Designed miniproteins, single chains, continued (3). Designs and how they scored, part 22

Each design is a single chain, and the fold is of that chain. pLDDT is the mean over its residues in the fold that is shown.

## One batch from the design tools (miniprotein)

Design m8728
Fold by ESMFold2-Fast:
Structure m8728 (fold): chain A 89 residues (1-89)
Amino acid sequence: MEVKELIEKGKKAEKEGDYEKAIEYYLEAAEILLKKSKERELSEEERELLDYALNKAEELAIKHGIRSERLLELSVEYGVRLLKEAILS
């Protein structure tokens, strides 16, 4: 499934009040992008989609009290990458 399609499915699930399903779609999109980032540099659009997906999943998890180990793992991986980029810049 294309990353943009996963983001759109996440937005639809969010509008329908299915927050667990929305988080799953956002995390699937984020995981695909994080995997791509290990193989090559992400485009500006891909970086924006990754940031959007992880921030939305985190927002929904906190707001609705949903626990996700996958969200924690992916958020930590992304945070480490951002920190390395900032320190090495």
Scores: mean pLDDT 81

Design m8729
Fold by ESMFold2-Fast:
Structure m8729 (fold): chain A 82 residues (1-82)
Amino acid sequence: PEVVEVTIEVTRVSEKEAEVRKVSGPESVEVSIESLSVTEVLGIKTLEVLVEVKGSISTEKARVFIPETEKSRRVKVYITVE
């Protein structure tokens, strides 16, 4: 088992929709959106995206916040693989 770094990018496509992609990391690791929610504070909407990073022997979850002023965020996730 080895701990590897996976870089993911979450992109806002609308006020309520986002896409996730793997920028770098092993081919055996899959990334997907588990859930989405929108919070509004003082007229500013923030998209909260829960990303599932799934390997063969472990699964990690990353919570990514994208305010309406930003299009995308990159996050690094560390996961154990074979």
Scores: mean pLDDT 83

Design m8730
Fold by ESMFold2-Fast:
Structure m8730 (fold): chain A 67 residues (1-67)
Amino acid sequence: AEAPTIEQLIEAYKAAKEAIAALPEGSPAREKAEELVKQGEKAFDEGDYKTAYEYYKQAAEVGKAGQ
């Protein structure tokens, strides 16, 4: 399915937050990942769960790449 489930959204959000927490404060990867989470949270609040899920996945990928 193209639209994520609420469980997938929660898991993606947690993965992004965990990846961010593993990075040093002020690192470019951490700042980029935090901005992506912020964009995802905005999309989630607007009911755009597909866009929120994509931003959370991108944030997790950026966070992992910065490790």
Scores: mean pLDDT 82

Design m8731
Fold by ESMFold2-Fast:
Structure m8731 (fold): chain A 61 residues (1-61)
Amino acid sequence: VFKPGDEVVITSIDGEEWKGKVLSVEKVPGKEKLKVHFIESDKEIDFKLSEIQAARLLNEQ
């Protein structure tokens, strides 16, 4: 479970890695998503949980 302010590495189902900060976590059934601010692009992206292959805190191995 992630929370706003967490620094994360997200691996998408396409194998792309994204590094950013969690801005919000949506827990509504059928709309579960993470909103993440990416440092390199300075963009906010909404990830549906179904689009995430793996996610970890930046400090995790």
Scores: mean pLDDT 73

Design m8732
Fold by ESMFold2-Fast:
Structure m8732 (fold): chain A 99 residues (1-99)
Amino acid sequence: TEEDKELLEKIRNATEEDFESIEHFKIAIEVIDEVAKELNIELNEKQKIKLAYTIYLFIKDKLPISPLLDEIAKILGLSKETLETILKKAVPLYSKRLN
C-alpha cells in the first residue's frame, strides 16, 4: 500500500527528530548497541539510527511484521535473518525500558 511505502521511506530517512522524544531515541540507540554487541554485529551510525527507528515503530504498532521485513532488511543493509534476530531481542528490551 501507499502507507507501507511511506513507512519504508520514513525508516530510510530516519533521524533523531522522528522520535516522539529524545529519551525514546536515546533508549532505542542504547538497546541497539547492546543487542549488536551481544550478537557480535558491527553497525555503522546510519544503520543504528534506522534500526532504532524500526524498533520504535514496532512498539508504536505502526509496523506490520511480515510483508515489510524483507524491504526493511534491504534498507538497513542487513540480511532478513540478521534483522529478525535483532528485532526478537531488541523490541522486548526497548518496550521494557520505556515502561
Scores: mean pLDDT 82

Design m8733
Fold by ESMFold2-Fast:
Structure m8733 (fold): chain A 73 residues (1-73)
Amino acid sequence: SRTEELIAQLSDEQIKEAVAELLEVPVEEIESVEYDPETDTLIVTFKEKPEHLSSNVVRIPASLFRPLLEKKL
C-alpha cells in the first residue's frame, strides 16, 4: 500500500515526528510507532501512559498520517 511504501522510505525518527505533529504531543513522548498492514493502522506506544487514555498504546488509522508522512519525504 502507499502507507507501507511511505513507512519503508522514512526513518523511525521521521515517522515519530509525523505522529507527534498529528497528535500534538512532543516527539520525546513517543516510544515507538509500528505499522499494521492488515488494518492499515499505526500502533503508537507512548513512554508513559497519558492520564486521559486507558493505556500507553493507541491504534490510529494510517490514512490520517499519509499527508504528514508525505511531507517528511
Scores: mean pLDDT 77

Design m8734
Fold by ESMFold2-Fast:
Structure m8734 (fold): chain A 89 residues (1-89)
Amino acid sequence: SSAEEKAKQLLAEASAAAERELGRKASDKDYARAFARHLERLLVEAGVPAEKAREIARWLEEGLIENPYSESVWREGHARIAAALAEAE
């Protein structure tokens, strides 16, 4: 769906923004926090309500801090973003 493609784009953009901010020597926790900050901003810019954007970004931050390389955290994060984008349309 359009929302699923947009969710993938926003995740990639948030990741790239975090890498630009912190560089390659960042800790996993610092990366997760920077990623979540950029994702929250991008979700609000895409029309997701601020409270929902914060909820999703915080959930992903906590999940990535616990399991930085978890495919399940990234898949669930994508699903949550896609659902929020579909509701905002």
Scores: mean pLDDT 84

Design m8735
Fold by ESMFold2-Fast:
Structure m8735 (fold): chain A 140 residues (1-140)
Amino acid sequence: SIEELMRKVAEGDLVALNQLEIATREEIEKILSIKDVDKQIEEAYKAMLSDDPLVAAAGALVLVYLANTHGDEHLDKILEAIRKGLEAGSPYAAVAAVLVVRFSPNKKVREGVRKIAEELLPKVTDPEVQALLRRAVGPK
């Protein structure tokens, strides 16, 4: 299932990440076909909050991709999308946060997402989202 792949991806399983990217490819390509990066961020955020796990996973992966490729140019908008997703209690936003903190080549994006995760960790009530945010923050 998409939810099982998302869990494995949050644990650092790069094979599961590849499988998830293949499963979500059509939805990812729809968002990335938008010519304006700001609109791609907006549509990825909306998708990430979808009740459809496939659409939500695609939105999360697009935000991770945009953080890696446009993190300097669109830093504030990417960080705000992740923050709002986490505030909404999205487990998909939490997985995106883990992936950005662990694997993004962009230090500013990694530190920005880590700081958001630290700020929101005491405010989240969902145990699964809380566990993912602890992984994004790292050990004490």
Scores: mean pLDDT 85

Design m8736
Fold by ESMFold2-Fast:
Structure m8736 (fold): chain A 77 residues (1-77)
Amino acid sequence: MFLQRVLDYAKLMGNDELAKQIQEDIEILNNPEKGSRDKLQKRLNRLQATLKNEKFFTKEDVEEIKKAIEILKKALE
């Protein structure tokens, strides 16, 4: 659900590149076992980039993003 909100914000900002990447992130979340190391790394990079613009998101969304980043970091080790 928070990724859908991030997608909506990306569209509002006119950031089509971010919107495309968030859609890919949603697909990986639904099928993490099918995610290659490269796709997991791209998702991690995306979520880290999203945190650089954290002022555009709620504190709750930022916490969910940080949690997802930690899960992906552990999966990539």
Scores: mean pLDDT 69

Design m8737
Fold by ESMFold2-Fast:
Structure m8737 (fold): chain A 71 residues (1-71)
Amino acid sequence: MAEELIEELEAVLKELLKALGEPESKLEELEASKKAALERVKKNEPPEELVQRAKEELPKLLAELEEALAK
């Protein structure tokens, strides 16, 4: 269920963003990525590649947010 996966990832990231502070710019990037991902899912694109990318991007995004908030 690719749509559910995208929603779940967004919810987790939003909760983390709120817990870490208020990085509005990062929230914007997340929304843009979600829209692109949903567009691909709508066209019956393979969700495996989306999942792979999400797994890779999640740790990067979290690390970047932690760095920004630590300063």
Scores: mean pLDDT 64

Design m8738
Fold by ESMFold2-Fast:
Structure m8738 (fold): chain A 70 residues (1-70)
Amino acid sequence: SSASKEINNLEKEQQQLIEQNQANTQKALSEIGPDNESRKQLLQGQQEGIDQILESVTRHTKESIEREAS
């Protein structure tokens, strides 16, 4: 169905955004000196927060597509 194609495309885009966020976080962590553990923890927490937001937005968008397809 068209809804299934839209959901598949949305999931692919969401995965790409997560991969980009992970790459950016790894780069940022590599630039932090060994004595800055608090900043590393903050960056990791921010990355987890962004991932949760992306997952939530994707879930709500899928639900909207499925509802309109009904």
Scores: mean pLDDT 78

Design m8739
Fold by ESMFold2-Fast:
Structure m8739 (fold): chain A 90 residues (1-90)
Amino acid sequence: SALKDALQVMVDALRDALEVEKDEKTKAALEEVIKLLEEVLAQPDEKIKAGLEEAIKKIEELKEKYKDSETAVNALTGVAEALKELLEKY
């Protein structure tokens, strides 16, 4: 599906960001996000939208866990906003 393909592109971009990230808390936050999104990608196409809505909620909750790292919170905010835009388009 177009949504699943767009989500895969986003996961690949996050893996590239993880490779160059030097802040340990931002790395941990990105690893948790990638895991959540890969769990969504493992679902059948009809469950992808519901899975993305739940992933966005969990990413918002991760901001509290990483609140002492501005870089991690900014990364989590950017990912959540990009996923919300993806849901609006597909």
Scores: mean pLDDT 89

Design m8740
Fold by ESMFold2-Fast:
Structure m8740 (fold): chain A 85 residues (1-85)
Amino acid sequence: AERLRRQAEELRRFAAALRARDVDAAVDALVRILQAQGMDPSQAQKMADDARPLLAAMSDDQWQLGADVADQEAARLEAEAAALA
């Protein structure tokens, strides 16, 4: 349950960063999501950094879609964690 709650929290931060069009915040949240999923910190940072130019090139529609998907996944993990409690 704790792992799922942490993943949901980081996905919520990622969604908020995407809605704010904040590339730095989105990259930081992505690092935390990957680490919460068990990825090595150095690998998580590299993957997030590699995503930076892709995030910066996104359209408004892509930012909004990404945020909506992240929020939907967070809600799913929150529901799963609640069912395990």
Scores: mean pLDDT 83

Design m8741
Fold by ESMFold2-Fast:
Structure m8741 (fold): chain A 99 residues (1-99)
Amino acid sequence: MEEKEEAIEELRKRAEEARAKAEEARKLAKEASEEVKPLYEGAAQLYATAAGLAEKAAEEAEKSSAEEAKEIAEEALERIEELAEAAEELREEAEAKEA
């Protein structure tokens, strides 16, 4: 089983996806009304934080044993999901206010 390599690849993929969502939210903030702009900016910041956390966790997992890497990935993924959910809530609020 190549479980450690899979964990690292998943973290890197999550980092890339979070970075893409942060850039998208920043573009939406630029086009948004003054009232809604801070919500998209907040979402972008949360996605950027999730990406940074995923990248750092991948680096730590690479230096660790297979079992430690799995624990690092599980903990990081839980936090990444929390940040992504918070970012999505801000984005949904922004979209609702523009509707």
Scores: mean pLDDT 84

Design m8742
Fold by ESMFold2-Fast:
Structure m8742 (fold): chain A 78 residues (1-78)
Amino acid sequence: SGADLKEKLKMIKEVKEEMEKLMKEGKSLVDAATEIIKKAFEEKKPIFGAVGVVMMMYAGDKHAEAFVKKLEEEVAKL
């Protein structure tokens, strides 16, 4: 549904912001992703897919960046 798509995009953006914050504080990409996953597990939040997409973007995967951009375009149409 459109609500599910908006929720998935929101999770990706929230993960990206938290990753950027932790990396700015000196954590590696892997350590930042691990901390986010541990916290999400404790809070029972289903963010594994969002973390994967953000990690692929930081690894320079153009497909992951294009995927997020297409999700933003589709959400804007809703």
Scores: mean pLDDT 77

Design m8743
Fold by ESMFold2-Fast:
Structure m8743 (fold): chain A 118 residues (1-118)
Amino acid sequence: AAPLASDEVVVDLGRLPAGTYTVEVTATNTGSSDLLVSVRVLANGREVAGFSLAVAAGATVSASATITLEEEGEVTAVIRATGEGDAPSTVTVRVRVLNEAGEVVAEGEAVVTAVPAP
């Protein structure tokens, strides 16, 4: 098998007020190769949460983390997939941000393709 890697994909989650939030990440691997999906959540360019999800071929994996924003900021998720395989493999990553009341205040989705090294 060859190493697979994606480019980093940035999902803009917008500006959020200061407060405590829950970030939920769901990764669905529709490809034929097992993937490791990295999600870094940034506020004003600073990492506030990180996820590393082992997503088997055909599987869906979810994780969550609590974040606290001390000030209003631009929130983004930076997603990358890596793995081993002889063909490109795709993962769909959904990021949801919930406030303390459990209301969805931001969400985004990216389709990330890991490709064999050139």
Scores: mean pLDDT 87

Design m8744
Fold by ESMFold2-Fast:
Structure m8744 (fold): chain A 104 residues (1-104)
Amino acid sequence: MELREKLEKAIEELKKVMDEYLAAFPDSPEAQALKKRYDEEIELIKRRVDRLEKEATTPDNQVYYEVFLKLVLDAVEEKIKQLKTDYENRVSEAEARRKALEEA
């Protein structure tokens, strides 16, 4: 199932980006809260995917499963994009602040 493999890879990328965010900002309550929320959402997604896959024994249920995988994949990819943008902005702000202090 190509869509299932794409979703699993996207989830792993999301986890990697979130781990990089936490490594850069370990004391950030926002980063910690975001990771907890994403971990909970990923667990719910995995449970729903597993259930729908087991129920995909009829043509209608197979179509529903494929549509769900596409929607969830798109949602995960959008979250990765948003998280990368937020991370890059935060790093840029921290670097600008450090440079301003060094030039003072």
Scores: mean pLDDT 80

Design m8745
Fold by ESMFold2-Fast:
Structure m8745 (fold): chain A 64 residues (1-64)
Amino acid sequence: SSMEEKFAEKLLEEFESRLPSMSEEERQARIVEIFETLKKNASTEIVEKVAIRIQELVNEEDAA
């Protein structure tokens, strides 16, 4: 739904903004929290989309 997509987008924006200041352990913990939250509040399709985007954001940060 539109609300699920907006919620997921907000979580991704927050994650992206925090990513440069996060340790590896903090990053892994936050990823787990995001997925636990999405599993309760969003469809499998939204969870899969978020997983792909988190991987892209992590790869981009690690390449910088």
Scores: mean pLDDT 82

Design m8746
Fold by ESMFold2-Fast:
Structure m8746 (fold): chain A 66 residues (1-66)
Amino acid sequence: GSTGAGAAAAGRAVNEGDYEALRAAGDRGSKIGGSLAARNSGAPEAQRATDADEGVAAARAAKEAL
């Protein structure tokens, strides 16, 4: 996914420690959820859209939660 928009929003709204936790959780979730398997099996477009959308949503949710 993209680090630009997600990193900017999360870094501004959440403490550095919280930002790392959120980023790590999103990355783990997408991988554990079968993101890598789906990408390799031939669904890269749909999986990438989900990963990018989840990352942006997580960053926005962190900002709103604070």
Scores: mean pLDDT 54

Design m8747
Fold by ESMFold2-Fast:
Structure m8747 (fold): chain A 106 residues (1-106)
Amino acid sequence: MEEELQARVDELEAKAATLPPELRDIVRTGIGLVIAYYHLTGDYEKALEYFDKLLEIIDTAQSVEEAVEAMIKLFEEVRKDAEKRGLETLKQFVDQQIADLRALLA
């Protein structure tokens, strides 16, 4: 179980190292968010799903703007999940990350 999560983290970190600095920091924030989500929920399948979505964003985005917009959509999905589960602290953290990402597009 945790070996597959670690494999996703390792792949994301390796890919992040090849990205522009702005995207690198965003990806690392995304990794930390999904790890925190897993520790708070124990939802292994959903954590893997979020990592796979993060990997897809990195693999398919053609520009920094496209990657940031896709990351906002993913974080909004995590925010709704956290809200549904009553995880107020995680929801507030995600709200701040979404605000920071939107500032990059403004």
Scores: mean pLDDT 83

Design m8748
Fold by ESMFold2-Fast:
Structure m8748 (fold): chain A 64 residues (1-64)
Amino acid sequence: EEPKTATAAPGQAPSVVKSASGKTGTTAELADGNSRGIETTKNADGTVEVKESVSAGTATVVLN
């Protein structure tokens, strides 16, 4: 499956990105002008991985 990327800049509303295989990522702006990216992956064994990143000005979430 080809990776999907979601990016948010300061001042942008939260967005949700979903791949064709059902993997989901979100981006959101924090009050201090930073951006937050969250990636959620559900594995074949039923476990879920959550990755969160915060960047000054931009957050990027990559979905595979």
Scores: mean pLDDT 49

Design m8749
Fold by ESMFold2-Fast:
Structure m8749 (fold): chain A 96 residues (1-96)
Amino acid sequence: SLPELSEKSRILGLETVALFAGGDVEALREAIKNKDQKKIQEILEQITEGLRQIEVDILKELYRRGLMSEEAFRAELRRLGLSDEEIAALLEELRA
């Protein structure tokens, strides 16, 4: 692909992800425009955490619907970086 087209596609992808992950799309646009690497990194970390939370919420729903075993649910939460303490607290919440 042409570098310019690849960059535009990447920016559009990041804006879409930011929108769904609760990120500040306007702040991301300004950071990219200004080539502010520190601000871009900060926003990408916020987007990554937002995506992680969305994935956790999807896993919670799958578990509640009986579409996922407790073993699979625990394994996926560990893959997302949750501690055993956080996983235990989440399971207690879902059992209530």
Scores: mean pLDDT 74

Design m8750
Fold by ESMFold2-Fast:
Structure m8750 (fold): chain A 80 residues (1-80)
Amino acid sequence: MQEELERAVEEARRWLEARVAAAPPEAREAARALAELLLAILEEVARKAATMSEEELQAYADALLAEARPRMLELLRQIA
């Protein structure tokens, strides 16, 4: 699981970098900030996966997403 999550984070990083580069110039800053936020959440979940059960990891991920939700909505509004 840990190695799979680390691989998923690496793939997500490359994909998000490509998406940010493809974004219109006026949206790139917001797109980059959103990508950085999503990657930070994925990296934190991957780190915790080494010490948490699947059930604990799901609860932790849900809490992180709930905390990040207002910032994600703010950034999405800037892109839209």
Scores: mean pLDDT 78

Design m8751
Fold by ESMFold2-Fast:
Structure m8751 (fold): chain A 63 residues (1-63)
Amino acid sequence: GRAFAVDMIAREGRLSREDAELVVDAALANPEPTPELAAEMARRLGISPERALRLIQGARALL
């Protein structure tokens, strides 16, 4: 569920809870995450596009 995904992404991604919620909500809205979505999230979070894509894919696996 969403709450579990947020907790795991925050913990493993070393993100704030607010940033983890953004990642999980992006994953919920986008069942097939794209490189374009990853680039947008990377800009918002101040991380690499590669890390953003892994976090979104990880969140999808937890949902």
Scores: mean pLDDT 84

Design m8752
Fold by ESMFold2-Fast:
Structure m8752 (fold): chain A 86 residues (1-86)
Amino acid sequence: SLEDFKAELQAVLEEVRRRVAAGTPEDLATAEAAVRQLRGTLDFMKSNIDVLLKTMTQEEVEEYLKLLEDTVAEMERLVEAARAAA
């Protein structure tokens, strides 16, 4: 569901936030890998909207994409800020 998807994204964001706060090279590398993985998922979904529309409405696809875009953007900001501070 959309709620389950939102909860999953929030859990990943929380993990990235925790690792960024820890600030070790290993934590930052792990956070960066998680961001890259979600960015890849977002790019894949955007490239395959026609496939998503086979099981979801247009409105549902737009809601899922917006949540993922917002989450990826926030995670990228956190990692970039942490890298700049290191």
Scores: mean pLDDT 86

Design m8753
Fold by ESMFold2-Fast:
Structure m8753 (fold): chain A 55 residues (1-55)
Amino acid sequence: SELKNQVVELIAKQKYDEAINLLQESDDPAVKQYAYELTLGLKDENVVEQIKALL
């Protein structure tokens, strides 16, 4: 998915607000599943909580 690749690149650049905005704008269940999987790998609890709020 192009959206998944964009989110990965933003996270690698530490642009978490932009990554979260992209995830928030999607109604695709596959994107929500991907957002959940990101919470398992991220160490920043503030970013994890923002992503969980989208689920």
Scores: mean pLDDT 75

Design m8754
Fold by ESMFold2-Fast:
Structure m8754 (fold): chain A 94 residues (1-94)
Amino acid sequence: MEEEEKEREEKRRKELQETIKKGIEKLEEEAKKGNKLAEETLKLLKELLKLARETGDDNLLTVAASAARLAIKGKFEEAKEVLERALEWRRRQE
């Protein structure tokens, strides 16, 4: 019985999802302003999130949150690279 560990996992998952939401909002705002890099990064982030939802892989949520943090800081190129690498790795692992 690991109630404490389960509570920590739920809290961590919620924090990851909140970070991802903020990253999406930042990328959508920048894409609407005509930032093509933000538009491409947003597409990849949504693709990775769809895959995370379909597979239940919490590691993909962690990667998505890392990319979202980079996007929040305006580091769209670095965020895109992280997302592309994760999607490539997952396609090969399948």
Scores: mean pLDDT 80

Design m8755
Fold by ESMFold2-Fast:
Structure m8755 (fold): chain A 89 residues (1-89)
Amino acid sequence: SSLLEEIRRVEEQIRGVVKQMEDILRKNKPSKNVLKEIERLKKNRDFEGLRDLLIRKLKELNIGKDLVKTLEELLEQKRELQEEVERLS
């Protein structure tokens, strides 16, 4: 369905923004504990945990504000699309 295709597109955009957020965080020399947590989440394929960690750390460091805003907007868009799917199911 067109709605499921829209969700897929938003999920692809979310993955791209999350990768950019990780790249910016790594450039800002995070602690070894933060780097270990990123690697743990990636090994466990915990994409939501990785996303949430990156949002928190970028906000704490006051960096990547535009990426955080874009991600939050995409997450809201995905939520609204998912609610539409549930309503139609």
Scores: mean pLDDT 86

Design m8756
Fold by ESMFold2-Fast:
Structure m8756 (fold): chain A 91 residues (1-91)
Amino acid sequence: GKKEEAIEKAEEHLEKAREALARGDLETAREHVLKAIEALESVKDQLPLEAQIEVGMARLALGVGKVVGDERWGIERAIEHLERAIEIAKK
């Protein structure tokens, strides 16, 4: 269904974000994190509240990282929150 397709899309984007992060490409990593957030937000009404909160925390982490000048930290925290959201959504 749409939820399963959105989860798969989010997982694919998180894998690409981790690959970009490993090579120091913060711009590409951030773009893929945002695509993962967009995928999960597209099915938010089908997600448990705990998963919705984790997606919101991922968006917040990206913003905080940019404001404090540590974009790598923000991306890493966002990935962790999105992985947790996906784990919750699969249950």
Scores: mean pLDDT 90

Design m8757
Fold by ESMFold2-Fast:
Formats: C-alpha cells, structure tokens, sequence
Structure m8757 (fold): chain A 80 residues (1-80)
C-alpha cells in the first residue's frame, strides 16, 4: 500500500515538473506534455476508485490530482 501511494505521489510531482519545464518548449511539445498529464489524471482517478486507500491517503492524493488538473487547465489556456 505505501509503495502505491508513493508511486502515485511521485507521478504527480514528475508531471507537475514537466508542465513547468514544458513552458520553455515548442507548442507541439507542450501539447504532448498536457496530453500525457491528462492521461495520468485519468489513470490516477481509476486507481483511487479501484484501490481502497486509508481516508487520509485518499484525500491527499485527490488534492494532488486537483492541483494537477488546475495546472493542466492553466497550460491549455496559455496555449489558446
């Protein structure tokens, strides 16, 4: 269980970093980073639904997903 929670947290952190660094990349590369982030959000939501985590861990992961969604939305608006 701890390994799964840590992997999910690490995935969010890495993706947030890629979104930040991607701002310096071409529009095409930024679009690919955004698409990958959206795929990760979908996979994390599915994993949370499938795996019954302790309430504290589930709440923390959900907040991280919400932050990732907000950052994706910001990145999409910046490219429009």
Amino acid sequence: MDKLVRQMEDAVRVTLTRLELGRLSSKEEQEKIIANAKTLIELLEARLEKTKLPQEDAERIRKMIEELRARVEEAEKALA
Scores: mean pLDDT 83

Design m8758
Fold by ESMFold2-Fast:
Structure m8758 (fold): chain A 99 residues (1-99)
Amino acid sequence: MKEAAEKVAEAVGAYARALAEKGEITPEEAERAEPRVRELLDKLGKQEKEVQIEGLRKVKEDLEGIKREAEADPEFPPEVVEKAEEGIKALEEEIEKLE
């Protein structure tokens, strides 16, 4: 879980920073993205197994959305796609461990 949480937080952080650079969110909102995601995943890790699986699948779906958005828009740095793929892979491995 901790490794998956780290990779997901890095992916969301990279995406949030890219949005701030585009003027879509504030730099303060971008800085809060990583710690917020880490807190949410820590709380999720304390839930029942079925709730954890459902929550992790939803986070994976959100990262797949981020990856698609970043691939479609050349203004997103390549790092956003790379970090999203790392996060998706880490979530897949964590979900498999819980099943």
Scores: mean pLDDT 83

Design m8759
Fold by ESMFold2-Fast:
Structure m8759 (fold): chain A 103 residues (1-103)
Amino acid sequence: DVEKIAEALANSDLEGALRLLAEMEGVSVSTVRERIRNLTDEEVQKLLNEAFEIAISGKSRDVLILSEGWSEGMEKHGSSDPELRKELTRIFALAIEILLRKK
């Protein structure tokens, strides 16, 4: 699951990433899109900071895999497209929130 989401982010497959998140949460894609819209920029930054700390500390392989996928998508596809960069980042932030909630 996590590896497939990371691959979708690395390839900037936004629709694929949304579908995989919907499957992981057991909800519709429209529900996932609403959750992403409801994330504030401050909440997104908090989730990015948490993901960075977890990835650097090695405490979660899943967070590291997602972070690497997002980073690759941002470098290869997001650097020339601000809207794509923003959408990739928000999808990544929701994926991190979901992982941090699952024990």
Scores: mean pLDDT 83

Design m8760
Fold by ESMFold2-Fast:
Structure m8760 (fold): chain A 74 residues (1-74)
Amino acid sequence: SMEEELKKKEEEARKTAYEVAKKVMGEEQARILSKGSLRGLAETALEAAKKKGDEESVKKAEEALRMIDEVESA
């Protein structure tokens, strides 16, 4: 169903954003940010990845934001 597909996308976006945040900012900061909005977590992770010049993490964070946009637009 559409609901199950959106839930799956949200879960994948959350995991991806968290993994990027953990890698570029550390586990404690990622955990704190994960208690807020999913978009906030993903946007902060993207900014941190860009500052580090981690192209793979930038791509993953951008993919997470794309999934978030799909979920929010549904």
Scores: mean pLDDT 85

Design m8761
Fold by ESMFold2-Fast:
Structure m8761 (fold): chain A 90 residues (1-90)
Amino acid sequence: GGSIIQAVEEIMRAAQELADAGAAKAASEVAQLVHDGVTALNKGDLETAIKLFEQAKKTALEAGKEYGATEAAERAVRAADEVIEELKKM
């Protein structure tokens, strides 16, 4: 419901902050993984959705370390974990 939408918006905000720090390619990859994850969720493929959000989390963490955007990475991770936890309850 609304909490998943809000968490997705937070991941997208964090991805923009990663892009602003110089990690534009990684930010685009996070955005694509989130888009694909939402698409999988809309099809009822919870396993694929969870995997894609876990990949988005990993990509954001690696970009945050490489480009010194650790706070943006931490926000993306928290928001991705919120999505993953909600999907596991379904």
Scores: mean pLDDT 88

